# Designs tried in a protein design run: designed miniproteins, single chains, continued (3). Part 8

Each design is a single chain, and the fold is of that chain. pLDDT is the mean over its residues in the fold that is shown.

## One batch from the design tools (miniprotein)

Design m8243
Fold by ESMFold2-Fast:
Structure m8243 (fold): chain A 99 residues (1-99)
Amino acid sequence: MALSPETREAWLAQLDARLAALDAKLAALRAAGADPLLIELVERRRAIVERFIALLRQPGVTTEQIEALAEEILKEEEKLKEELAPQAAETSELQRRLA
């Protein structure tokens, strides 16, 4: 079913707010000298929010299209979690060698 203009506007506002919060979090993490893997994770979450905003800006967007994008993103997040696990292990090993 096609999204109502009111629902679309409300979701866009929520996503814009989330994007701003992620930008603030990235700035704080970089200022604190946080783990590069954590920074990369937040940057990828920001990219996900941008994908939803892009889809919602398309005329005639349907709930089914949004659900399909959400399913794709869940699969991408699970894959990213698996890809980051080896790097996290290597970072921990390097820190142990430097301690």
Scores: mean pLDDT 72

Design m8244
Fold by ESMFold2-Fast:
Structure m8244 (fold): chain A 75 residues (1-75)
Amino acid sequence: EEAKKLVDEAETHLQNARAALEAGDVPAAREHIDRALKLLQKAYIVAKKNGDKETLERVQKLSREVEALTRRLLA
């Protein structure tokens, strides 16, 4: 439950980061990406301890989204 909530919050921040990038708000996009990354790191630790394979897979997928958004941010 805790790890799932952290991943759900990270997904929300990534959605907000995409919206901010579309609006040209680079500082807001950066803040949301940073928040998502921290949440995914916490979710990874919790899910790893609990053997939560489903949450670990979600963390991996969202980490790829963080990479994609970070590349857009740096372009």
Scores: mean pLDDT 86

Design m8245
Fold by ESMFold2-Fast:
Structure m8245 (fold): chain A 75 residues (1-75)
Amino acid sequence: EDEELRKKALELIDKLQEKLKELMPSFTPRQQAVLEKFMKELDEIKKKIENGELSREEIEAYVKFYENMLKVLDE
């Protein structure tokens, strides 16, 4: 369901932000700048999901993208 999909997307964004914050001290200043920008983008996407501004297809795409990114960060 769309509600479950939105909850999953928000949970993934929260997990991704937490993981990035944990890893932040190990990154170079250049990488930290890129991550700060990315974390701002995550906050914007989170707000769009909460406001119902994204289609189901867009939310599904973000879920798959963030799941893949979390997998990469665990390597």
Scores: mean pLDDT 81

Design m8246
Fold by ESMFold2-Fast:
Structure m8246 (fold): chain A 65 residues (1-65)
Amino acid sequence: MKKRFIEEEAEMAMLRMRGEEVSISTEGDTIHIEADSSSEKAREAVEKLKKAAEELGYKVEVTYK
């Protein structure tokens, strides 16, 4: 479960390297994710990360730009 979360976070870093902007920050038990709303690939990665984080007991808040 923790390993899966780290793998998804690495995938988000790869999206940033390809010109997709994704920002991740953690506040207590809540994970905040900001992504470009015009990118379907970024949205798919956000959905995967959100599911993995929620399975670990984190709350997830997503903001699209």
Scores: mean pLDDT 67

Design m8247
Fold by ESMFold2-Fast:
Structure m8247 (fold): chain A 84 residues (1-84)
Amino acid sequence: EPLVPEAERPTLVAGIERQLEGYEKILKEKSPEELKASGLSTVMFTTLGILEASAVLAGDEEVAERARKLRQELDKMDPELKTK
């Protein structure tokens, strides 16, 4: 029983990858201070967790690991995300 229909998995994975690319760009272009001040760090941290879970459900462990790594990098930039 697939939680995500096999025919829809490529579309879901492509959507996740596109969003991860956007977040990778933000993390590359923005300082930790800018991310924290704008509230983007909190939003991205939550969304990356959802994207990781969605990638796992779609059966794409590489995309899930990519989301996990971005979430870890964000946590290093704003450690208060885990303490608040």
Scores: mean pLDDT 76

Design m8248
Fold by ESMFold2-Fast:
Structure m8248 (fold): chain A 77 residues (1-77)
Amino acid sequence: SEEERQKLREDVIELAKKYFGEESAKNLEKFLEKNPDLTPEQLELWKEIVEAFKDIQKGVDKAIELSKERRKLLEEL
């Protein structure tokens, strides 16, 4: 249904906002607006993609954090 599709779009955007922040959510919202005929199944897949990339982003964020800590230690030497 249209209501179900709209709810799924909102769920995907909120999930992206939660894990990647406002700008990423805004960009995803624009993409979804350009693709208004996406099925509920396709929207559910996008939700899965966002969740998969959340785990990758956590790894990247940790690597960046460790790199900053290493750089700070080298500056103290």
Scores: mean pLDDT 76

Design m8249
Fold by ESMFold2-Fast:
Structure m8249 (fold): chain A 65 residues (1-65)
Amino acid sequence: GLSVEEFKERLEELEKVIRDESLPLEERQKAAQELLTLLQEPQAKELDENYAKRLMALAMRVLHA
């Protein structure tokens, strides 16, 4: 599995894709789905709770766009 550092780096890369309004909605939605899947992994317990909540809200917003 991913280390906590690699896990956080992957979340940051997915957040960049989700926030990139120049990308097709379907690419942003795929990134959002992967982000939500990662937030269900054990490594997510090592994240700041507020950071995890912000990422979840971001992903949910783009999936329901």
Scores: mean pLDDT 84

Design m8250
Fold by ESMFold2-Fast:
Structure m8250 (fold): chain A 72 residues (1-72)
Amino acid sequence: GMEAAKRAEAIAKEAVKALEKYGKENKIDGKMGVSTEIGVTADLRSDGWGYGSVEMKNGEVVKTEYSGVAAP
């Protein structure tokens, strides 16, 4: 549901922050992406997916995007 999408987005946002730190420390030039998944560990079912990206220039963040979607 909507809560699963929000949780997936929140996890993607945290992953994007890790990418920003990596990009700054390593002076990355270009776009990095991440995908995240929320599921039921006992049955390996996916309940939501998060997506994020960071665009870097000379080790500086120029754009960040993130989103979350719930399973159908």
Scores: mean pLDDT 73

Design m8251
Fold by ESMFold2-Fast:
Structure m8251 (fold): chain A 73 residues (1-73)
Amino acid sequence: MSLEEIKEALVATLERDRALIAERFAPSPAVEALLAAIDAAIEAVKAAKSEEELQAAVAAAVQAGRDFAAALA
């Protein structure tokens, strides 16, 4: 799989997850922060020029999910 194919797959996954979150959850500071972090991760994936930059974007999205889970506790 090329870098371009990986980027397309990651963007599609993040956009799908963003849409599901936006449809399922009512607006709250935690939801807004998660959606903003996913939007930033999508932009980072689109801008990535290397596998290392893609890994950083994915790590940021994972951390945002953890922060969201912690905010719900």
Scores: mean pLDDT 81

Design m8252
Fold by ESMFold2-Fast:
Structure m8252 (fold): chain A 98 residues (1-98)
Amino acid sequence: MKPRTVTIAEDSDGNVSIGYMVGEGSFTLTITVKPGAKLTVESSASGDGELELTVEVKDEKGNLLAKASLVGNGTAKAVATVPEGVEKITINVTQKLL
């Protein structure tokens, strides 16, 4: 398998941009956030058309705030508003064969 390239950029008050994955894999990012902030999480996929990219945004207790999925090549975009009392979120990015 060719080496995976991952680029991460984040803003505590808004946008989180996560690079792309090639082939199967996953990674997790935990960020400190402001309650009421709008989050846009974008992740790009590169690979064969039967790979599914999933982006999940969860709070500290594992409650799902947003999810996006994409099959094939492109960008999955998840948008969430941080609930009151939430100061950390976990972003899970997974790419797997269907």
Scores: mean pLDDT 67

Design m8253
Fold by ESMFold2-Fast:
Structure m8253 (fold): chain A 84 residues (1-84)
Amino acid sequence: REALLEELRRRGRAFAEDMRKNVSQAVLDQINAAEKELKKKIKEKKLTPNQAAVEYGILSTFYRLLGLDEKAEYYDKLAKEYLK
């Protein structure tokens, strides 16, 4: 029983770690796609300054939640620049 239980624990730990990595990667992929789309819309002048500020503010918040403070600060500064 203990040998079987330890095998199940080992498989459970591997699965949990894989799920954690997959969730983090999926979130990062979504943020990267949103960032690319935002840069495209700004280049094509499809957004007002206020809209660009809001979108950069959202990106800053997401990067901050992921612990990517340097990227969060960068986008926060861009959002403030568009509000001027």
Scores: mean pLDDT 73

Design m8254
Fold by ESMFold2-Fast:
Structure m8254 (fold): chain A 119 residues (1-119)
Amino acid sequence: KSLEELLAALKEALKSNDSNAIESILTELLSLPSSHHDYILFNIRELIIEYSQTNPEAVIALLNSLKNQLPTLSVENLVLLNNILKFVLEANSSTLNQQVEEAIKQLQEEISNTIVQKL
């Protein structure tokens, strides 16, 4: 499957609240070469922002799937992901679903732990 097909499939899985599809597709996306990971993470940022209010359960499933994949990411991509999550919290905190906000904060803690383990 192409990168664009996987990203389109991820968006449809979020729309349908399909947590199993979200985990499967994200695992496949992050198994691609690390050169694609920055583009993937920027697309994930947009999906979190777009669906946090309408599909909070799906966004939480996406965040939990990201948490499971942290060991596969480079330190540079872990730093990028942390910066993306910081932006989502700071720019959107008043409009984010409370459970999504909590899941983002938990993911930030796991990112910090993963970075320390890779140093």
Scores: mean pLDDT 84

Design m8255
Fold by ESMFold2-Fast:
Structure m8255 (fold): chain A 64 residues (1-64)
Amino acid sequence: APSPEAFELEVEAALKYIQAAVHRLAAERYKDTDPEKASEHEKEADRLIAQADELTAQARRINA
């Protein structure tokens, strides 16, 4: 069974991936009407994905 610590990291990563997906959808929606706002959402999505990837890597190390 996965450790409780690894599970908590996986849940946090999953939530950040969902948040990133929302920001990417917002960026696509605003790209033609508000390019500045679209750019802000793209940067936030990239930041959240990077954080989620790190948490996923940490969970994988604990479960190894």
Scores: mean pLDDT 86

Design m8256
Fold by ESMFold2-Fast:
Structure m8256 (fold): chain A 83 residues (1-83)
Amino acid sequence: SPIEALTPLELRVLEYLGENPDGATAKEVADKLGISVATARRHLDRLEARGLVDRFVGPSGRTVYRVSDAFFEAQHAAALARV
């Protein structure tokens, strides 16, 4: 896409995952943000495609999403710039 922008909802997803460094399932994201699991999964897949979120599958087959190191570095740089 010629335009790369995060939606307000995608920013909220990244904020929630940033508060949960061990990761969260699509259902946990959906429950926290008051959206459907299908909507949460779609946004998580888009964020994974952008390298902002990593996807992991546990031994039980449960899919967990975590914010990538690149996003944590970007958050840290932005926080320092606000000082």
Scores: mean pLDDT 73

Design m8257
Fold by ESMFold2-Fast:
Structure m8257 (fold): chain A 84 residues (1-84)
Amino acid sequence: AALLKQADELEEAVLKALGNKDEDEAVKLAKQLQELAKADPQNYELKSKARHIYLLLKQYGEENNNEDLVNFANKGLEELAALD
């Protein structure tokens, strides 16, 4: 329960950062969400939230020609897949 609430708050914060075009803040917050998913790897909802955010970061990076952001998102997706 506590981890899911923290994940929801981080997910909202990442979306706000992207809306403000603050890519550095979005990356920082996404890393925190990934750490929560790694802390509870059996929590499929938590992994689903993290995966959704990395897919959004990848799309944003591709649309804005930010290869570093695309690479960051791809690495995050690979690390989440490894938890299965």
Scores: mean pLDDT 83

Design m8258
Fold by ESMFold2-Fast:
Structure m8258 (fold): chain A 97 residues (1-97)
Amino acid sequence: DPIDEEFKELLKKLRLAIQSKDIEKALEYAEKLAELISERHPEIKEDVEKLLEALKNKKTDEALELADKIISKYSKNPEVVAFAVAMMELAEEIKKS
């Protein structure tokens, strides 16, 4: 499995928070995921920080564009792609609220 179990557990917790509409909790898990992947892939840190800031400021259209850019730029990295997809899911939920 190319995606670490710790990362998968955090993704599951994030998605559960999104489903329960607990945006504050979802953002907390998003921060933990961002720290974990930035530690493993330092080259993505700046792009991830911009995405997280957009989400915190409820700039959902900007967050979706940043996540899509990350998916395109790091398409060969399944962990980074999984993170970006989860951030898009969070942005869509914030947009509905």
Scores: mean pLDDT 85

Design m8259
Fold by ESMFold2-Fast:
Structure m8259 (fold): chain A 84 residues (1-84)
Amino acid sequence: DKIFEEVAEEILKLLYDVSEMSEEQKKKAIENIAEQLKKLLTEEELRKAREEDGLTGVIIKIEEKEGVNKSEELIREEVERLKK
């Protein structure tokens, strides 16, 4: 199901300035963020959070499970992974 990739792209664009990233870096970041989301949330939890409160609901659910600022930390870690 493509929902993890769709949500990963939305989160990346919300929390990170993608203007300095190449298309290859953006694609890889989206794939890596989607894989991390699969580890944190079930498809049902992700779908429900998105349906109820949109992208904000998903971010809150991640932070509820992993702690404050974890959504931003996750994105920063995946972007840094692509640089080195």
Scores: mean pLDDT 71

Design m8260
Fold by ESMFold2-Fast:
Formats: structure tokens, sequence, C-alpha cells
Structure m8260 (fold): chain A 63 residues (1-63)
């Protein structure tokens, strides 16, 4: 994963950090920061909310 990358949720994800937001499987997110091997700061498309998501549930989307 890299900053600015568009990713897709491979399963339902509860974003944690700023606020709790549930992103359903197939939802699109943008990577804002790669925090660790297991966590990334992401923003869900269609929402201003940011949160931490497990990297194992994020799949890079080729544009």
Amino acid sequence: LEVGQVVQATEDITLTGEEELVVPKGGYLQVLEVVSETEALVRAFGSPLEGLAPTSKLEPVEL
C-alpha cells in the first residue's frame, strides 16, 4: 500500500481513530497514510470521515 492509492474493502471494515465508520465489502477507500504493516489511515469514498483500517482487508485497485 502507498499514500494516495485507491483500495477496495475485501470484507466489512470498521474504521477506528477519528470516528467509527463501517465500510461494507466492496466499498472504495483512499489511503492517506500507511501507519504500520497491519494498519493504514484511510478515507471512505463519499464520506469525510477518516479512520484506521487493517491492511489485510484492503485490496489495491488498478485504475
Scores: mean pLDDT 75

Design m8261
Fold by ESMFold2-Fast:
Structure m8261 (fold): chain A 87 residues (1-87)
Amino acid sequence: SIVDEAIKLLEEAAAESEDPIFRALLEHHARTLRENPDATAEQILAMLDMIRALIEGLRDRGVVSEERADAELARLDAIAARVKALM
């Protein structure tokens, strides 16, 4: 299902992330999707947009580096592109 693919991609992104805050954030949302197996593609894309906004906010407050934030945003873009391809 599209939910199972999104969970897999979020868990892979978390494993590749060097920042513990980003790992925790992505792992949390992967768990949220496991508890919501009927989530639509549109709901998953909205969730990814919320994660993007949070990462940008963390970068803007200086909690995370711009380089690490940009790398994570690129991973989110790849996940969003995959979800859209499955619609």
Scores: mean pLDDT 88

Design m8262
Fold by ESMFold2-Fast:
Structure m8262 (fold): chain A 65 residues (1-65)
Amino acid sequence: GKELYRIVSLPEVVRLALEHDLGLTLRPGDVVELLGIVDENRVLVRFRGKEVVLPREWLEFVGRR
């Protein structure tokens, strides 16, 4: 099953960098799929077919599918 997390923190500079570098528009409140743990502070997530590494503390658990 998929583990789903909500973005609860996303600095504007990071939002703009993701849009510019990856063509990925992320906003606070968006729900992402957890793919794996990168390290103690960072996780790999998927949103709209794109994968990105984000700080774990910017995410809040929503549910499982």
Scores: mean pLDDT 86

Design m8263
Fold by ESMFold2-Fast:
Structure m8263 (fold): chain A 80 residues (1-80)
Amino acid sequence: DPAEVAREQARRLEEMGETSLARLIREGLELLLNGGDRLEAEILLGLVLLSRGVYKVVGDEEVAELLDRAADALEELMAE
């Protein structure tokens, strides 16, 4: 279930103190599940993907991997 995958990554990011990243994922998920603005959801996905790139560059592989899984899950929900 991509929604459960996205929620799990957000929870793990929050446990690591990455509360802003967890919020981005949860807001994107809420828009996709509750029929919100699709363009806004696409922008939030873009911000998750950008954040993933930044964390990969700075060598935080664990946060980058969580963001990658969250982005994949949100993209799968967008395909529905």
Scores: mean pLDDT 84

Design m8264
Fold by ESMFold2-Fast:
Structure m8264 (fold): chain A 88 residues (1-88)
Amino acid sequence: LIEEIERLLRELEALDPQAALEVGSAEGLMQMISRVFSPEEARKRIEELAKKLRERAKAEWSPEVQAVVDRALDLIVEYHYKLLEERE
């Protein structure tokens, strides 16, 4: 899972460095959210953050970049949800 996320982030960097930076920043925020909030609240906030970034991608980035962003966010959210389950 981590290796696949890293691969997608590298692909995104090659396509659009700004998009890669924003997805990476969102991942960092999700990690902070997972540490600070309860598992239930963290899941809600992570979902909202991912939704906002996907909507922004549709508005501002090319379809090719959007596809990589969507896949990267799917895996990043899955990874953090797995970490939250381990905290329960």
Scores: mean pLDDT 80

Design m8265
Fold by ESMFold2-Fast:
Structure m8265 (fold): chain A 80 residues (1-80)
Amino acid sequence: AKIATNVQIEVLKATLDEIKAEVEKYGGDASKVKNTAAVALVIRDNKLIDIVEADTPAQAAIEAAKKAESGDKIVVFTVI
């Protein structure tokens, strides 16, 4: 798989409700967010492209990076 370069990655702690609000902010469907230990959002041109659920923030970041393109933003959440 081709991993995107020049991707902005941010790592945050958030509640599931805060993550759902962020998904809706970028035009996504909050009902698709699963209650997992980590969630990453792939954002392109201020729009949600994908949601990645994982057991760790590191796994979420790696899987999100595989789906991202150059210039995308990845926001990785540790669910609290």
Scores: mean pLDDT 80

Design m8266
Fold by ESMFold2-Fast:
Structure m8266 (fold): chain A 71 residues (1-71)
Amino acid sequence: YKLTDDKEEVLKLIRDYLLSRGVSESDVEALIARLENAPLELQKEAFEIILSEEDPEAGLMHALSYVHENS
């Protein structure tokens, strides 16, 4: 993966990745809703957090905590 500078493309990559790993659509949508109004930097950092975790659900929870603290 190479992260783009397109905000919508980053959100699409996050959604596609988490859904492909079996995370529920409701949990993915909750993260996306928080990220859609976040700066591109926070979106990219959230995606890197998700990719760094072996468990996609743990990655989502860590990303949610990070975004909540920085939003």
Scores: mean pLDDT 78

Design m8267
Fold by ESMFold2-Fast:
Structure m8267 (fold): chain A 74 residues (1-74)
Amino acid sequence: HMKLSEKAIELIAKNIQELTGLSPELARKVAEAIAEMLSKGITDREELINAIAEKTGISVETAREILDKIQEKA
C-alpha cells in the first residue's frame, strides 16, 4: 500500500548523490526509477539496471555501478 512520497524520493536521491557524486538531477532520476520498479514488485537486478539507464540516459555499465554502491550501503 505505501507509495514513496516526494520527500522520501528526495532523501534517497541525496544518499545516491553522496555515494556516487552524481548531480542532484541525475540522483533524483535514479531514485525515481528504483522507486517505480520497487512499487511494481520488481526487484530483479538486471531490470533495475535497465530502468535506471533508460530514465537517466546513462550507460548500463554506469547504472550497474550505481546500483552496486547503493546495495553495498544497505
Scores: mean pLDDT 76

Design m8268
Fold by ESMFold2-Fast:
Structure m8268 (fold): chain A 101 residues (1-101)
Amino acid sequence: DEAREAVIAGAEKKIAELEEEGAEEEIINLAKAQLYLIKGDMEKAAEYAKKAGGEEGPATEEQRETARYLAETYGVPEEKALRALSLILDAEKKLKEKYEK
């Protein structure tokens, strides 16, 4: 709980910093998607990841394993955890390629 609370607080602070800096909406949406994933809100995580430019596609075996762990940890359906995770990872990859190059 303590480690999870620290990660949530750090994510909320990062979102506030991004908004203060006038960061691009897609970057703010990715940060929000990551926050909701940590909170176990898979539907909101997927929603914000999609707003960040995440697209639905085939998942890797590693993503499926992580989604099973998240589903068990948060008591959510595996398909919802997988969708949220895969959309976030796709958005992260695209935004990293767009803004870090």
Scores: mean pLDDT 82

Design m8269
Fold by ESMFold2-Fast:
Structure m8269 (fold): chain A 79 residues (1-79)
Amino acid sequence: SLRERLEELFLKLGLSEEEARRLAELYETGYGVDVAEALIERGVDPERFREVAREVLPKEDAEVLVTLFESVLRHLAEQ
C-alpha cells in the first residue's frame, strides 16, 4: 500500500517508527505540506529525499511528493 511505502521511505530517511507512522498518516489525510515542513525542519537532505522517494514509491507518487517537498523547500528559502 502507499502507506506502507511512505513508512518505509521515512524510516530510510532516519525517522523513528513512530514518526514514520505519524507522517505517513498525516500525508494520507491531506497534510502533505506539513509533512514536507517536518522533514525539512528535521534536516532531511533534499538529494537523499529524492533518491529514496524514487526508490521506494511508485513513480507517480514519488514525483508528486518530490515536487511538493521542493516547492515547500523553495518557499521556506524565500522567507
Scores: mean pLDDT 86

Design m8270
Fold by ESMFold2-Fast:
Order: sequence, then C-alpha cells, then structure tokens
Structure m8270 (fold): chain A 95 residues (1-95)
Amino acid sequence: MAAKAARAEELKPKIEKIIEEVGKEKLEEAVKEAIEEQKPEAEELAKDPSVDKKKAMKELLEKTLEIVSEKLGNKEFKYYLLSGYLGVSVGEVKK
C-alpha cells in the first residue's frame, strides 16, 4: 500500500466519528458551500501560468477544509484530512 493510503486509513476512525456526530448531510452541505466560496480563487489560480500550481492547490485545499471544519464546529477535522492527504502526522500539518 502507498504511504498516503496507509495514513488515510489510520485517520479513518477519527473522520468517521466526526461524520457520525455532525451527520453526512451536514458534511456534504459544508463541503459544497466551501467549494463554492473558493471557486473564484480556484479559477484565478487556474488562469495564472506564473503560479506554483502544487503550492496553490495545497493552500486552496487548506482554506476549503478550514471553512468545512468551521461549519461542522470541529477545527481538528481540517488537520485530519490534510494529514491524510499529505501522508504526514497531524503535528506536521499544525506547524
């Protein structure tokens, strides 16, 4: 298994607990709203050839997950998802 996939599986119980607490429908609404809020920035980043796409995508993802975590009332949610996405510990994401 890839290290990224193994890290995601490690965080799965924490993510599932948050989903159970807030409900799947509320999570889906929060994600949709966060994506819509970030859409103009994402479109501008896509059009700018001078932008470091990898860095820009990471920053956009971090902002989107922060909005989702705020709407869900759990600020740790963004760190669990970023940790899984990057394949690093939660402590590394918080640096």
Scores: mean pLDDT 69

Design m8271
Fold by ESMFold2-Fast:
Structure m8271 (fold): chain A 108 residues (1-108)
Amino acid sequence: MEEEKLVERTIEFLKHLPEALVDAARAAGAPLEVEIERFTKVSKENREKLLKAIDEARERYDKLAEEHGLTPEQRAALDALFDKLKELVEKGYIPTRFRVRLPAAEAA
């Protein structure tokens, strides 16, 4: 996959990630375990675009989490995920695969 297409697809994914995470956390009724299983290198030029997209996604997530009444424990888990995403991009990596686990119960 060409880097530009990968970056564009990742930015589009990040736009929808906040809603998907909040919906999943609400359905689970428990903190989500989210792991970044796969990542690849990204150019310096694309890091700035990805950092902006992550910051915008985090702001959207914060509003949705508050609006939908996520617990402090649910928020802590998702906040850690956004912090990890930002750290990886700052190091020159873009996530390409995620794994989501329910630590206490399956989603109904």
Scores: mean pLDDT 76

Design m8272
Fold by ESMFold2-Fast:
Structure m8272 (fold): chain A 90 residues (1-90)
Amino acid sequence: MLEEVEQKVKEAERLLEEVKKMVEEKAPEAEIKKKGIEAFETLNEAYTMAKKLIEESTDPEVKKKAEELLKRVEKLKEELNRLMDKVEEE
């Protein structure tokens, strides 16, 4: 359902904000990586759910919203990768 995908994306955003805070505060690399993995897993789940909804739905409005959520997940993944790169730049 669209609501479940939206909820998963919000969960991923929350995890990404936690990762950002940990990077800013220079938390231990192991802790940042653990949280980063959790965020990536949540984003991958959201991606799979959105893709399935696009495939399964006959409603053009639902498909459009699911495609927008998919793009949002891709941007969040790019941001997370950028944050994780900073951890290794020290």
Scores: mean pLDDT 82

Design m8273
Fold by ESMFold2-Fast:
Structure m8273 (fold): chain A 66 residues (1-66)
Amino acid sequence: SENLIEAGELIFELNGNKAVREERAEALRLYLQGLEYLAQGNEEKAEEFFKKALEILKRIKEKLAE
């Protein structure tokens, strides 16, 4: 899934940035839930959670790119 890849890349890119630690942790939690659904074979739920994580991560990235 493109959302899985993009969210994973952004999580890695934002690693170590203290200003967004809490927001990143939130996105990480959603991403991990998505991975759990994927492991259970629930691709639809997995995609939902990756999309939610990606929305948070993109918002963080835009704020930092200022």
Scores: mean pLDDT 82

Design m8274
Fold by ESMFold2-Fast:
Structure m8274 (fold): chain A 69 residues (1-69)
Amino acid sequence: SRRDELIEKYGELVLKLSYEGLEESITDPERLARLKKSVQDAVKALIELYRRQGVPEEKLEELIKSLEG
């Protein structure tokens, strides 16, 4: 559905804009880890929103695994 496409696209976009940009710009592992944690906290809040909106748990688990990997 259009909703599933938007959720998939939005989740991927958040990860790409937040993680890839940071990894390219920041070589310090400690600084990168702190910034990644801030992004992880933001994505976790988004996942909770998706869960309340009735997004399938399988999709949420994929997003969580992408965040943790």
Scores: mean pLDDT 63

Design m8275
Fold by ESMFold2-Fast:
Structure m8275 (fold): chain A 87 residues (1-87)
Amino acid sequence: KTKTIEKAKGYLLEGTPYGLIQFFYTITVAKLSDEEIIALFKEVAPQLGKRVSQGFINFLERSLKYLKGEDKKLVEEIIKILKASLK
């Protein structure tokens, strides 16, 4: 599990849309809890540059209209974390 978490962090730190997609694929396959996913973003978000964080926010906000229930709530929490890291 720890090795999978490090791999997921690596994808976020790439700072690309592809890296973000690979992150979500990795955490879904590994069946990480919403709490674990939120903790990962809180840890990694301060390490992301402003441009990367804004790009992730834009991508995730576009995705919200296709999401429902718990998945939508999780992505909304991730967006809040990324927005907080921009300050």
Scores: mean pLDDT 81

Design m8276
Fold by ESMFold2-Fast:
Structure m8276 (fold): chain A 88 residues (1-88)
Amino acid sequence: SFIEQFFAELNTPEVQALLREYSERLSALRKETSAQLALAEQKGDQAGIEEIQARYAKKVDELRQELLERLRALNALALVQAIERGGG
């Protein structure tokens, strides 16, 4: 079943390592972006805020696409389907 395949994929060490790496990279990106936004807000730099937000959105999408590609390479197709259906 889909549920059995999903949990089998999640219990794969390679998949677990990839999900940890993704979480760590996303956390680091959020911290970097928050620091950049705080500085731009202190300066009243509205154009800078918009640019930082746009770059963050792009980098988040790039990380998500990289995660999906690497999961497909591991044949973790149930997990790929679950992430895509979850709406990102």
Scores: mean pLDDT 88

Design m8277
Fold by ESMFold2-Fast:
Structure m8277 (fold): chain A 96 residues (1-96)
Amino acid sequence: DKQFELDVLTALALIIASIAIKQAERDGLTDVANEIRKLSGEIVQAADAGDAERTAEALERLSEVIEKNAPKFSDPEDALRMAEALRRIAEEVRAL
């Protein structure tokens, strides 16, 4: 059950990360897009290892990157919503 829940939460986070990458690329935020890709890789590695704590930490860092760079996005409010969703997913992962 815990591994299945971790896999589902990780999949949801990666969908949000994919959307954030596409938006960052459209806005010319290449460094931000690359940082999101790197953190997405860290999330996958931690989740595959069954490490909920490390997965939550990587999700928290991903949320922070998007939140910090939100003013640079064409739609800052959408960026902040994505960051908040990732933070909520990190809380759920940490509770596993």
Scores: mean pLDDT 91

